# Designs tried in a protein design run: designed miniproteins, single chains, continued (5). Part 77

Each design is a single chain, and the fold is of that chain. pLDDT is the mean over its residues in the fold that is shown.

## One batch from the design tools (miniprotein)

Design m18673
Fold by ESMFold2-Fast:
Structure m18673 (fold): chain A 55 residues (1-55)
Amino acid sequence: MTQARLDAEIDRTVVPDLMREKGLSEDEARAVARERIDRSAQAGREASRQLAEQE
């Protein structure tokens, strides 16, 4: 997937949901969504690696 496609998905789906659920501004919701996706992707890779190492 391209970065632009991810940004469009965030802006279209995640940002409105965060604004409604958490009462965030558009800029705040975008920042939170971007950080969450970056952290989730990194954590997912690290978690998979750690599970393989533990077994």
Scores: mean pLDDT 69

Design m18674
Fold by ESMFold2-Fast:
Structure m18674 (fold): chain A 58 residues (1-58)
Amino acid sequence: DPFVRFARAEAERTPVEEAEAAIEALRQMLSSLGASPETIEAAVRAAREVRERKLAEA
């Protein structure tokens, strides 16, 4: 899924302190592009997984 791959890549580049704002912006962007609710939730989940991994590795 290109949206999930994009979300994961963006989360890898995003500082953890900016992660929540970036996830909200991601939701708005994907909604404006007509992504399904399932795709949006999968993308957000992928971004949150990256954030949790970064916090655990800190």
Scores: mean pLDDT 79

Design m18675
Fold by ESMFold2-Fast:
Structure m18675 (fold): chain A 106 residues (1-106)
Amino acid sequence: MSAEEKKVMALLDKMIADMKDVANDTSLSDEQRVLKLEMLTGSLITSMLIWLRMGVITEEQAVEVLERVKEIVEDLLAKTTDPQSKARLEELLEEIEELIEELRER
C-alpha cells in the first residue's frame, strides 16, 4: 500500500467519522441532520471518485467506504420520524446503493 493511498483512506475515514457525529447529534433537528449528512455524503462521493479516477484508491476500497456511509444513513433512517426527512434519507440510500452496484459491475 502506497503512502498516498494511506493518506487518502485516512481522509475518507475522517469524513465518515464526521458523518457519524452528525447522525448522532441530538441537538440538531431531523431536517438539520439530513441536510448536513447530504452535504457531507456529496463531498465524500465527489472526492472519492476523483481519487478512484486518479488510481490512488481501488474500486474495492471505494465500495468499502460507500458500505460504511450506507450503514450510517440506514441507522439515521431507523431513528427518523419526520416524513420529509425520511424520504430524503431513502433517496440518499438509493443513490449510494446504485453507485455501489456500478462500481462492483466495473
Scores: mean pLDDT 86

Design m18676
Fold by ESMFold2-Fast:
Formats: structure tokens, sequence, C-alpha cells
Structure m18676 (fold): chain A 77 residues (1-77)
């Protein structure tokens, strides 16, 4: 069924957009350390999404958790 593959592709695009948006914000806030913080945000978000996917969680729930991780990393920076 094509919709299932479309949903997975959509998830990857949403993750990429989330990481890109947070990376832009981090680079503006701390230019000299923006790359390090962006990479850490991506790693943590990826881990949360992978864990949620393996647990059979819904796409929206996984994206929200990834967004929360990104916010936490930025706050701790």
Amino acid sequence: FSSARGGMTGMMLEVQKLVEEESERIRKAVPERGEELSERTGDESGRVLGEGYAAGKGLSEMLERAREVARRVLEEA
C-alpha cells in the first residue's frame, strides 16, 4: 500500500526540517558552537525517533518527542 511508504517518507522529511530549523536557531545563538550543538540535537532526536519507531509509536508522537529533545538540548547549551 503506497500510503505506508509515503508516511515513512514524510517522517524523514519532517525530521530533516526539524533538525534544519533547530540548527539554524542554534547557529544564530552560538555561532562558534552551533555545529556541535546542532549535531548533538540531531543525534538525540534520531535516537528518540528510532526508539519510538521500534516501539510501534505513532508518527506524531515520535515527532513531538524529538522536538522536546531538541528544545532540551538547546536549553542546556
Scores: mean pLDDT 62

Design m18677
Fold by ESMFold2-Fast:
Structure m18677 (fold): chain A 55 residues (1-55)
Amino acid sequence: DEILERIRALRTIEEISALGGELVRNKEPLSYFGLLGKAQEALMGWTESLEEALA
C-alpha cells in the first residue's frame, strides 16, 4: 500500500504532520478504514525503532 510505505519512510515530525494533514483533507471513510490497521502497525514499528535509537 502506498500510504503504508509512506508511513514507514517517515523519519521527521514534519513529514508526519504533512501526511496527517493530507489524510484529514482527503476524507475517504472506506479507504481510511481499509488502511487504518496497516498504518497503525507501521507507526508502531517506527515508534519502536525511534525508542531503540534514543535509548
Scores: mean pLDDT 59

Design m18678
Fold by ESMFold2-Fast:
Structure m18678 (fold): chain A 72 residues (1-72)
Amino acid sequence: MPFGRMTESSGETRRAILEAMTMISRYNADNPLSTDEYDRLVRESVRIVEEAVKEGKIEEGLERVRELVERA
């Protein structure tokens, strides 16, 4: 039981946030965003990921982030 109860949730959240930031960075490279727009996308993406983690639906959360970034 001991090591089976690790902090999975925070690790998965961190990974999902990094993936979201990578998506935003790639989008920004092709479609330059202002600092404010970039910051807003990051904040909204992190929010979406955090909510998805609470529901155990990280994959769906990342799809939401991808859609958000694509539309910007």
Scores: mean pLDDT 73

Design m18679
Fold by ESMFold2-Fast:
Structure m18679 (fold): chain A 95 residues (1-95)
Amino acid sequence: GKVTVVIKGAGDAAVASSRTGAKLSGAKVTVKKGKDTTVTIENAGSSAISSSLTGGALSGATVEVYIDGEKVVKLEKPDGKEAMEALAKVMEKLE
């Protein structure tokens, strides 16, 4: 299945982390600026997912992870433990 990560209310740290993770995994990153910055990562690998969750935590953002269009994770202002648990859950679903 294809993984899509959406970061809502992304700060500069989340944007930078998402772009770095995407380069490592071959994912496509789209940044949409408005009142809140939204980052969408299509075809995310483990590096992109991990970087997005870490960047989301640093910026106080909401991070959503989708597998084949189904929302499997939603974290609001995640801490590092919540981010790691979410990463493990996503990786288990990608067998």
Scores: mean pLDDT 73

Design m18680
Fold by ESMFold2-Fast:
Formats: sequence, C-alpha cells, structure tokens
Structure m18680 (fold): chain A 101 residues (1-101)
Amino acid sequence: SPTIQQIMDDFYNTMRQIVQRAEQLFSPSDVEEMRRILDEVAGLLHEMVQNPDTPVSQQKAVLEEVLSRLREILDNIDSMSPEEFKQRLLDILNWVREKMK
C-alpha cells in the first residue's frame, strides 16, 4: 500500500542519514560493521513487505517500530560510543528476526 511505501522511504532516508553521521564520528571499520547490520535489517524488512502472507497491519507495525528505533539512534548518535551504536543496531536486527518467525 502507499502507507507501507512511505514508511519504507522514511526508513531508507533515516538509514542514509545515520550512515552519513557515523562516517563523521567513527572509524571506517566500525562504519563498515554498522552498514552491514543496517543492510541486513533492510533485507529482512524488504523480504517481509514482499511476502503476501504477512498481514499489512503487521508489516506496518514492524516498519514503524524499526523506524522509531532508528530515529532514536539518529537523535542520540553524537553521544554514543561505537560499541553502543553497534549494539543498538544488533538489537533491532535480532528483534526483526524474531518478528519474522
């Protein structure tokens, strides 16, 4: 639906902003690890929204929760250590994996 597409667009825009800010704050090695985790999250969300068996209400709820968590990261990134940042991304990844079971 248009609502799902809008949330996905907001998700990709937020990821791009996070990566751009992380590149200014953290080592290239840490940024590469963060990018891999974000790419894995994006892949799982894309798989979920392409699955016709997943109810639209569940797709929207998962996407809105992930977007909320990414916005929280973006708002607080300047005060995070690389370890805290990676852990928050891993928490999102693990949460999405559990929702797709």
Scores: mean pLDDT 87

Design m18681
Fold by ESMFold2-Fast:
Structure m18681 (fold): chain A 89 residues (1-89)
Amino acid sequence: AEPPLPEKLVVGALYEKGAEEELEELIKEILEALEKLANKKFELVKRFEIEMEEPFPVSGKKVLVLALPAEEAKKVEDSVNRAKERYLA
């Protein structure tokens, strides 16, 4: 049997200072892409967002986003915090 697709999502994000609009656009695009692929709507229940004062060490990217089922919220939070620590060190 196919497992039921998650109805609720959480998002984790790191973004450069001044890239708030790019962050919102990327989250919207991810949700729209997931809804099209799954042929159903998802509820975004929580966002874990961290603003970075310094630019990302990876050229050409201003935002990093993860979208996972709401039951994975702790993993999303931990992943975002690890990325922040790695990029700010």
Scores: mean pLDDT 71

Design m18682
Fold by ESMFold2-Fast:
Structure m18682 (fold): chain A 99 residues (1-99)
Amino acid sequence: SMEEIDRETEGFAVGARAAIAAGNLAEQKGVLTSESSMRIIGAGMSLGADAALGRITVDEAAKQLAEDVKRVLSPYATPEQVEEIAKVAEDAFRAAFAA
């Protein structure tokens, strides 16, 4: 339906914004590549759509985005950097859906 398409599109946008917040911090720390940026944004978009459509909870999606960020960045970043960036992704995702 049009309402489902609209919710999915809004979910993509919300998820992308949360992922971009994490990506910006990763770039500031010098640990972001074009490939890792695309993977993080893609994960955020997919999880945003799933949360917006009620397929998973916002809490579950936020935690999954943090885990996806950790997996993508762990080969190139310190454990402390990975945890900090993942927390930004989780917090930004929750904040975006709370607005």
Scores: mean pLDDT 89

Design m18683
Fold by ESMFold2-Fast:
Structure m18683 (fold): chain A 66 residues (1-66)
Amino acid sequence: ASIDELIKVAELAGIPRSTAEKIATTFYNNKDIAETLTARDISEMSGVPERQVSRVFGILKQLVTE
């Protein structure tokens, strides 16, 4: 999946655009290790609160690890 696809999926899940860009970019830049990453890891790396990351974590992880 492209960064734009990840952003769009996060937005459709109710995440604001600016927050979606931070989460999606963090997943995309770390796709090679995405299998080992937790929502907390993505939260710390992106600066987005874990609660918001958790809402889209499973969906974005699947798209990045395809």
Scores: mean pLDDT 85

Design m18684
Fold by ESMFold2-Fast:
Order: C-alpha cells, then sequence, then structure tokens
Structure m18684 (fold): chain A 65 residues (1-65)
C-alpha cells in the first residue's frame, strides 16, 4: 500500500540520518528493522520508528544487535 511505502521511506531516511539502522526489510504489511545498540541514540531512533509505523498503520518488528 502507499501508506506502507511512505512509512518505509521515512524509516529509511531516519536510518540515513542516525546511522543506527543496520537493515530494513518488508514482508506483506510488516516492516522489519535491525538496530545497532548505541544506547540513547538507539532508544530515540526506535521510538521514532515505532511512531512512524503507528501513524501509517504498518506492522513493525524491531531487533537490536
Amino acid sequence: SSALEEALEVIKKLGENSGVIKSVRVEGNKIYVTLEDTGIEREETEALIRMVASVYGAELEVEVV
């Protein structure tokens, strides 16, 4: 859906800006994000990603490495 595509684009831009996102993939309506555990920057980036997914109605799974 266009909403999923918009959510994915915003999440990818967050990754480009923070450097915390190691990978992003999509399966159906679910976005899978792998984050590097950098402490507070990871926590803030994760909160923003969860907010974006919620706003666009996309399912989200976050893995921290």
Scores: mean pLDDT 83

Design m18685
Fold by ESMFold2-Fast:
Structure m18685 (fold): chain A 73 residues (1-73)
Amino acid sequence: TEVQELLRQGEQLLQQGQEYIDQLQDLIKSGKIDEVSEDEIVQLQAKADQLMSEGLALRERARRLLEEALAAE
């Protein structure tokens, strides 16, 4: 269903955002953060924020569609 597709897409985007966060954390923990440009760090943070925001928006859309579909029964 469209609701299931939106939930899957939202979860995928949230997972991708978390992967960027994990990448940044790994760089910090390994001490390799100093080997990465400041621009690259800022870009990874921006990508994580965007993906998390988009994923949450898709999950909210799925919730509204599910409520509408249940009300239409």
Scores: mean pLDDT 80

Design m18686
Fold by ESMFold2-Fast:
Structure m18686 (fold): chain A 97 residues (1-97)
Amino acid sequence: SKEEVKNEILKYLDEALEAVRAGQVDRAIEALRKATEILKQNYDLLSKEDFEEILKRLEPLTVLIETQHDLSDPRVQELRDALLELYKTVIEALKKK
């Protein structure tokens, strides 16, 4: 169902946030990849504009996580904040028709 798909996307985004907090690069990347795959398979859950905006934010975040040397470093605060903003954006987009 639409609600099950929404909850699954949010679950993977939450897993990515927890992985970044724990310094687990591979887990964070895998979680973001899974969220991206589900979104691409269910593009009809979002408007075209929201879908394109979310994808443009997801791909750079994956690259940023891959290039970080230490995710426990306070300097990755901006990365955590960006992931949280993406999470909020996805929730708002999924609430729309």
Scores: mean pLDDT 73

Design m18687
Fold by ESMFold2-Fast:
Structure m18687 (fold): chain A 84 residues (1-84)
Amino acid sequence: NDDLSQGVSKVIQSISLIKSDKSKKDQAIDKLRDSLRLMKKAGADQSIIDTVQKAIQLIQKGKYDEGIKLGQKASKKGVDQINK
């Protein structure tokens, strides 16, 4: 599913932004929100959607390491869903 692949790509891009430059927090959150929109449109598993939503909340609270870990978990689950 192209929408799911795009959603996963946006999660990966968001993680890269936060890892390289925390001042890009708002841009990273926008990418995660775009990912949620694409993943919902694609019919992604609710567990993936919930994980991305939690990653957004953690990054908003400045819990970057925790948010990054959840983003990585969501992208991995998304790739697994694409490959099944």
Scores: mean pLDDT 86

Design m18688
Fold by ESMFold2-Fast:
Structure m18688 (fold): chain A 69 residues (1-69)
Amino acid sequence: PLSEEELQDWKKWVEAKIKELQEQIKELEKKKKMGEISDKEAELQISILEGVIALLKGMEAYAKRLHKK
């Protein structure tokens, strides 16, 4: 398990990364609405980004569970 300081630093990094990926999803949705990219292309990229976010959240939950007790 991570030390408390290492866990806090890692959590901050994960939170920042998730926020970054969420902003990318919003930008893709905007481009889709503007007709700048195809629906299929936007959906594929959004699905990949959502998968990465889910993985990061899963890793965070696992690390928190190992450290908690």
Scores: mean pLDDT 79

Design m18689
Fold by ESMFold2-Fast:
Structure m18689 (fold): chain A 76 residues (1-76)
Amino acid sequence: MAEEIAAAKAKIEAALALLIEQLRAASEAERQRIRDELEPAYAEALAYLREKGDEELIEVVELYVAVVREALAEVE
């Protein structure tokens, strides 16, 4: 269990570094589009998962969205 979670977190951290590089290479319009799409998708996914009671998956989704938000903030 802990090993799988640690591996997942390491992959997310590596993905964050790559995402920051990709976002810096992207146009401002493309970054704005990602911001506009992220928030509605996150709200919908969170509502769906809360209805299902999948607390572990909610934590994973929250972590992923936090990573994307951090990457977007780094390029502004």
Scores: mean pLDDT 72

Design m18690
Fold by ESMFold2-Fast:
Structure m18690 (fold): chain A 61 residues (1-61)
Amino acid sequence: EEELEEIKRLLDEGKFDEAISRTEQLIADGKTDLALESAKMLAEAGYPEEADRLGTRAHLQ
């Protein structure tokens, strides 16, 4: 998905705040599956606490 490609690019560029913001947008838009995949990318990039927070939020939305 284009959204996941953009988030991966932001993380690769060190723009973690923007990557988190894009993941929040996926949650707000009800794109739970994409939000969960984005959270996995955040964990892989070294942000496991944020990934856990976002993953839980996406599930509960």
Scores: mean pLDDT 80

Design m18691
Fold by ESMFold2-Fast:
Structure m18691 (fold): chain A 65 residues (1-65)
Amino acid sequence: MSDEELEEKARELGREAARALAQGDYARASTLLKETAKLLEQLGKHEHAARVRADAERLEELARQ
């Protein structure tokens, strides 16, 4: 997969995560953000991936409440 395809997929997953979050589906939003972080790591965007992963962890905790 090209870097352009990885970036587009990351944007798509981010939009899906935003929709899940708007619906209160924290578990799904967390999963989608974890997938986004993996793609960002593949793109070498380590700092961005770390921030997205932190957001995913926060949402995962909210899903348990």
Scores: mean pLDDT 84

Design m18692
Fold by ESMFold2-Fast:
Structure m18692 (fold): chain A 69 residues (1-69)
Amino acid sequence: VEELAAYIAENTGLPRSLARRLAELAVAQALPEEVIREIVEAMVAHKIPYEALGKALGVSAETVRRALS
C-alpha cells in the first residue's frame, strides 16, 4: 500500500495522503500492482478522469473522488 501510494504520488502529482487513499481503494478491490501502475501511467499520459479511473478500479467515480478527498 505504501509503495503504491508513493508511486501514484510521484507519477500523478497528487499529495501523498490522497495517493495513499487511492492505493488503499485499489488494494481493497484486489487489483494486481501491475494493473495499478498501468492505470497511473495512462492517467499521467492521457489525464484519465475519475469516471474512467473508477471503472478501471471496479468502483464508482464518486467512490474514487471521495477516497481522494
Scores: mean pLDDT 62

Design m18693
Fold by ESMFold2-Fast:
Structure m18693 (fold): chain A 101 residues (1-101)
Amino acid sequence: EEEKKKEEEAEKKAKEEADNAIKIAELRLQALADEAIAAIKAGASSEEVAKLKAYLKKAGEEGKKGAAETFPKFADEVKAAIDKALAEQLAAIEAAEKAAS
């Protein structure tokens, strides 16, 4: 029974670490999107906003690459969560661009 408990504890820790990595990636993407939205509200050009969106996309790609190496058992789950967060933040930036135009 002790050996089974150690295996269950190890699986729980791995899942918690993967969940924490998702939260860190989501917070990073949100912070970058918040900067882009603030720039739009401050009158940033379409070119400047395009650069900020490109940087956000690169941050998402970096997060997905890291997930494959660090969390092989949860890589697909972490990648899917990062892709979803990236899509949501890009949509928020586009909504802010439309509101500013």
Scores: mean pLDDT 81

Design m18694
Fold by ESMFold2-Fast:
Structure m18694 (fold): chain A 93 residues (1-93)
Amino acid sequence: SMEKRRLELRKRYIEAVRGLSAEQLEEIMREMEEKARAAEPTEENNIALMEEMIRKAEELRADPSLERKDPLEVARELGEEAELLSDEELEAM
């Protein structure tokens, strides 16, 4: 189901952003926001953008020189809603 796909992508996103700086996540979010504005607002396009964002986060995370941060701290700095990164969801990873 689409809900299961979105949940799996959300878990991958949380895992991928673990260890990225707020600046790096802000840049990824900016690029995705730009692409979202240019794309037709469909569920399939939203999932494709999410997958691309995860891929970019994973690439940045591969740099061992980067400072690592808690996903909740990063989400707070970027203005994301706390319910998007619930403790239960993080524990399930």
Scores: mean pLDDT 64

Design m18695
Fold by ESMFold2-Fast:
Formats: structure tokens, C-alpha cells, sequence
Structure m18695 (fold): chain A 91 residues (1-91)
């Protein structure tokens, strides 16, 4: 398996508590046909130390590029930055 993922950090933005912050990361996976791969994205707000994880199964193909979006809900008002990182692993 070959894996190429990205890490995306949003620019700081003023938000209100309860607002949803999202970031989308791209992952490219190369694996033998018939191998199932799990793609996971994690998002973290650095301002309030909260994170969320989203996962998806990649379609059963040898070469797959996927976008995965992870989101976190802000716990307080102010400037927030969200970092999303994507990874892939065989299942």
C-alpha cells in the first residue's frame, strides 16, 4: 500500500460558541484490487483543545483519491483554527 495524505489548517477566524468548524483533507491510496482501506480524518480546534474524528471506507479499487471532512464544534467565542489530517490503513 502507498499512502499520500495532507494536513490542512484553516486561517484564524472569529466564531461564536456552538458554531461548527470544518476542514477537508485529501488522501491518495494505492492498494491491490479487493483490499479494503479505512480512511480517517481528524479535526482539532487549537483554541479550545477539542477534536473530532470521521472515517470512511475507500471504494474497492487499486488507486483511490478521497476527500474527507472532519468538523468540531467551538466551545467558546473568539479566534479559532482547525487542523485536519487524513490517514489510511488496511482493514
Amino acid sequence: MEYRGETVTTPPRPVKAGERLSATATVHVRYPAGTQVRVTAAAFSETDGRGAVEERLAPPREDVTMEVTASVIARRDGLHTVTAAARAEPV
Scores: mean pLDDT 66

Design m18696
Fold by ESMFold2-Fast:
Structure m18696 (fold): chain A 71 residues (1-71)
Amino acid sequence: RAPEIMELIREAERKLDETGGKAKSIVVEMTQGIVKLTGSVEAAEELVPPDLGSKLMSELFRETRRKLREE
């Protein structure tokens, strides 16, 4: 659901800011959780709010999609 996904995204963004933006793994783990909720990485990325979703988040979503697809 969008509210839960939005919370995961917001929390990851906060953690990235706090840690100095080095912890991409935090976002990757959260995107994996979102994928399990939606059943699809592509659908999960589309659920990212336009205001909250940054280009960095979109790139991390694509990288997670690539990893999951190759596994």
Scores: mean pLDDT 58

Design m18697
Fold by ESMFold2-Fast:
Structure m18697 (fold): chain A 59 residues (1-59)
Amino acid sequence: MEELVEKARELLSKADPTKVTAALILASAGDVEEAIEMLTEIPGVGRELARAYVESLLS
């Protein structure tokens, strides 16, 4: 679990920070699936990695 979160963080640190911030706002508003979809637009981020990251933010 933490390994996927760390990998996601590494990939997201190389991505557009605006997109990452938008996904965090969606997740905090309860739009978890929309947040996951937005993160999957980032190259190298698959749905499983995006889901693990979003779930870590809500825990």
Scores: mean pLDDT 76

Design m18698
Fold by ESMFold2-Fast:
Structure m18698 (fold): chain A 90 residues (1-90)
Amino acid sequence: NEEAARKALEELLEKFREEAARLGWTVTELEVVRLEFRKEGKSVVATATVRLVIELPELGRYALTLEVVLKVEDGKVVAGAVRGVSVERL
């Protein structure tokens, strides 16, 4: 179900934003720039490209591009992976 996969991605990104704030990190941009769905048997695989700009205390500002892959079966996340695509100091 693509809707369940979208919701899982949104929940993951919200949790990241909450944890970043707790650590004193400032997320100035967080954008899903690409989102693709693929059926795999009973599962839906969502592949998202996420761009974020984050300020780290005393370390400066960084632009990151991440690939997030979530496998959803019966409305539940059964597997997930996050890969860094690029990091750039701003």
Scores: mean pLDDT 82

Design m18699
Fold by ESMFold2-Fast:
Structure m18699 (fold): chain A 89 residues (1-89)
Amino acid sequence: MLSPEEIEALAQEVQQMIDDAVARAKAGQPLSPAELAALKAEIRAKTTQLMAALQALNPDIGATPQQAADRVVALFDAAYEQALREAAA
């Protein structure tokens, strides 16, 4: 079971991973397809772990860990694609 400090650290780690990837795309230095696939898998795994820990503390949370992970990855994809379009302009 994750401690509250570990939950906070994990949430910050996921956000930093997203921010770093988006910043690279905006700088015109995007991730390779292999790096992008690995990053998305890691975001999904860490978000699933984070949400499972949060649900253990509050079982009334309506979204499943998998649904939350799918949403975070979809939001990342949208932000990353937008950053690539901005860099190409």
Scores: mean pLDDT 81

Design m18700
Fold by ESMFold2-Fast:
Structure m18700 (fold): chain A 103 residues (1-103)
Amino acid sequence: MDEERREIAERAAREAAEEAARALREGASAAEVVDIVKAAARRTASELVDRGASNEDAGRYAARAAAEALRRAAEAARELGREEVAAELAARARYTEDTLAGA
């Protein structure tokens, strides 16, 4: 069960990061990338609940996936030379991780 939940979260993080990277190449703002990741996190939480996870567990896995997707999106923004967007996305990833650790 836990391994399957980790695999679902890891897949969601990769897919969200790929969508974010495409949006960044098309000129998306940091806010638009955050919205992409939030939408992916909501879908991930719903999938995990449908598969028998508690709302609390689904939320934690979705938050971890979101933080990972934001870190990868920050790297993609940096590679595109969008340093300000990269910094904003990296800060959002840290905030998500800190919130998850403090929960």
Scores: mean pLDDT 85

Design m18701
Fold by ESMFold2-Fast:
Structure m18701 (fold): chain A 75 residues (1-75)
Amino acid sequence: DIIREAVLKDIKENKYDVSKAGGLLGGIEYLLYEELSEEERELLKEVLKWIVEDPRVPEKIKERAKALLEELEKK
């Protein structure tokens, strides 16, 4: 799936870039409805935890990341 691979690449290339945090959440939301490998699931958890914990990320983006992390951890 070309879209799935493009989204994963975007996450890998832009993780820890605060300016991209909101955009990364859109990609992660898409991937939550796909079948994820263990490595891919751990990557998404890592990125979401970084967004929640980084003090430079706006609070509204952190709240969205918290909701996505809860959904991912239920799987």
Scores: mean pLDDT 80

Design m18702
Fold by ESMFold2-Fast:
Order: sequence, then C-alpha cells, then structure tokens
Structure m18702 (fold): chain A 74 residues (1-74)
Amino acid sequence: SELVEVDVTVETPDPEKARAIAERLGGEYEGTTVRLRRLVSGDEAHDFLTEVARVLQEVGAAATMTVRLRPAVL
C-alpha cells in the first residue's frame, strides 16, 4: 500500500490533559493543543487513529480531534 501521512490535531480545554495525551502518544503539545504526525501504511493509519481515541477516553478528555490524511507517494 501507499504510505499515508497522518496529521492529528487534538484540542482540549485542559492543558494538563493535553500534556498527558502528547506524552502517551509521543506527540507535541502547546497549551491546550496536541499535534501528532505519523508516516504509515493505510492500515496502520486506522490503528493509530484507534489508539488516539483510546488515549482520549482513558485521559477523560473532552476534546475535538481533527484528522488530515495525505498520500505520501513522492
């Protein structure tokens, strides 16, 4: 399968929860915003998004998750 760049932005009103999410998923955080980027196969992209949702639920974050998928064909 073609590689996909997965770019996930999580917005949560609690900066402590933003930090916890970033630390658990190996992402970057600033204040209430978490950014996660991965270059993976399409199947791995689905697994990664499932993992993000799981971590949000475990942290108890009221959050908006924005996902952008870009083909990495070049």
Scores: mean pLDDT 82

Design m18703
Fold by ESMFold2-Fast:
Structure m18703 (fold): chain A 75 residues (1-75)
Amino acid sequence: GPPLKFPDLSKLNAVQRALFLRELLEHHGLRVPAGEEGRFVRLKDNAEFAALARALLERLGLGDLADTVEAWFLK
């Protein structure tokens, strides 16, 4: 399908960033594992968000997307 529209993550609070990552993963046919949503909400900046997103993608077998997703949060 069409790619997700990426918001300016620097303007989002931790809850909005967690919801966006959830939508991103669900767009790729994945579900955020139970308990991980609370970790996303507690993130303070884009670097912490990028690190958690990388770890989650690698655990879900999507390590090949990790570099791309990290670039979205750090740029």
Scores: mean pLDDT 63

Design m18704
Fold by ESMFold2-Fast:
Structure m18704 (fold): chain A 94 residues (1-94)
Amino acid sequence: EELQKALLELSKTINEALEVARKAGADEVIELLHRASRLVRQMVKAGKADEVLKLLPEIKEKIERLIQALRDGNVDEALRLAQEIVEMLEKALK
């Protein structure tokens, strides 16, 4: 129940970030956001749902900052945040 709600909220936040990134023409950010989405799905399938739930507050915070950076025209900051999200998820999947 909690996991399903958290994953739905994460999906909505990632989709909002993807829309903003497309409008900004930030192709590398789009690629990293798709990678983050795949890693979350992979972690859930690997039985690491608890680790996903622990990381979600920080991931959501970084995605909101990424959205704001793109709206401010700061593609480099958005790229850095997207890379940090992917690194966090890859480390947790290990």
Scores: mean pLDDT 84

Design m18705
Fold by ESMFold2-Fast:
Structure m18705 (fold): chain A 77 residues (1-77)
Amino acid sequence: SLEELIEQLRELVERLRKDPSQKEALKAEVNSVVSQFNDLINEQLDATSDPAEREALLEKAREAAKLVKEFQKLVEG
């Protein structure tokens, strides 16, 4: 689910915070999770015309984007 993928991103961010030496392996995992998230959210957005459901999906996209941004900051410095 989107929620499980967001939780995976959160876990990967925390793992990088605790051990920066893992950044290359964790980058590969983040890229995989982001790809899965993008595929799933695009499928769900295409499948729904309900404005409330669309807004909920967009909120999940914003949460995922925030976690990816946090991960990128940790990789950079």
Scores: mean pLDDT 85

Design m18706
Fold by ESMFold2-Fast:
Structure m18706 (fold): chain A 74 residues (1-74)
Amino acid sequence: PAVLEAARLARSPDATAEEIKRLVEQEKKFNPIAYEAGMPTLARAFVEAGKPDLAIAAGIPKSLLEKLGVKVET
């Protein structure tokens, strides 16, 4: 699933927000059920990688990051 590939990229030093955003938007368009189910896993992967700003840039909802203890600017 595209969300699992996005979670893998979140832990890669070479990952760009645009690549991850493309995978997230692809999943949202073609498989909205997997998108909804995969978003918490994606948010957790970014937080564990220490990249919450990249998560925001890639379109991960701030509310999911806040549930994981990340303080997000508005």
Scores: mean pLDDT 73

Design m18707
Fold by ESMFold2-Fast:
Structure m18707 (fold): chain A 74 residues (1-74)
Amino acid sequence: STLENIAAQVHEEATTLVSPIEDLTPDEKEKLVKDAVDFAISFSVAFGITDPSKIIPLALDVLRLEIDYTLAKK
């Protein structure tokens, strides 16, 4: 399904973004990836947007802000 494809691609790209960040704990990395996937699915459903090329960049932009916030609070 389209939502499964969005979830899988966001999971892969989010994992790639968080994996090299040594200042994030494994639990923080897992939570950030999960939150990015959950955001992408929720946004797609809420707004009826099924185009991965629009949802994935938005989810990753939100993830980048959440990474910055997580690092800043340490």
Scores: mean pLDDT 87

Design m18708
Fold by ESMFold2-Fast:
Structure m18708 (fold): chain A 67 residues (1-67)
Amino acid sequence: MEEELRREIASALADMVAALIEKNIDKVTEEDVKFAERVLEWAREQGADPESIRRLEEAIELAKKKL
């Protein structure tokens, strides 16, 4: 139960962070990218949804190209 909840939270957090990066791509800083990378690592450890993981990975790469 607690493990399943963590997985759902991780998936939701990954999606939220990805969406915020996409919306604010012109304002994303190096510190924001580092934060997003920490979220990505944690989400992977929690077994987050593969689609959520992929979306966040793509958002991070897009942000890195803008820096």
Scores: mean pLDDT 84

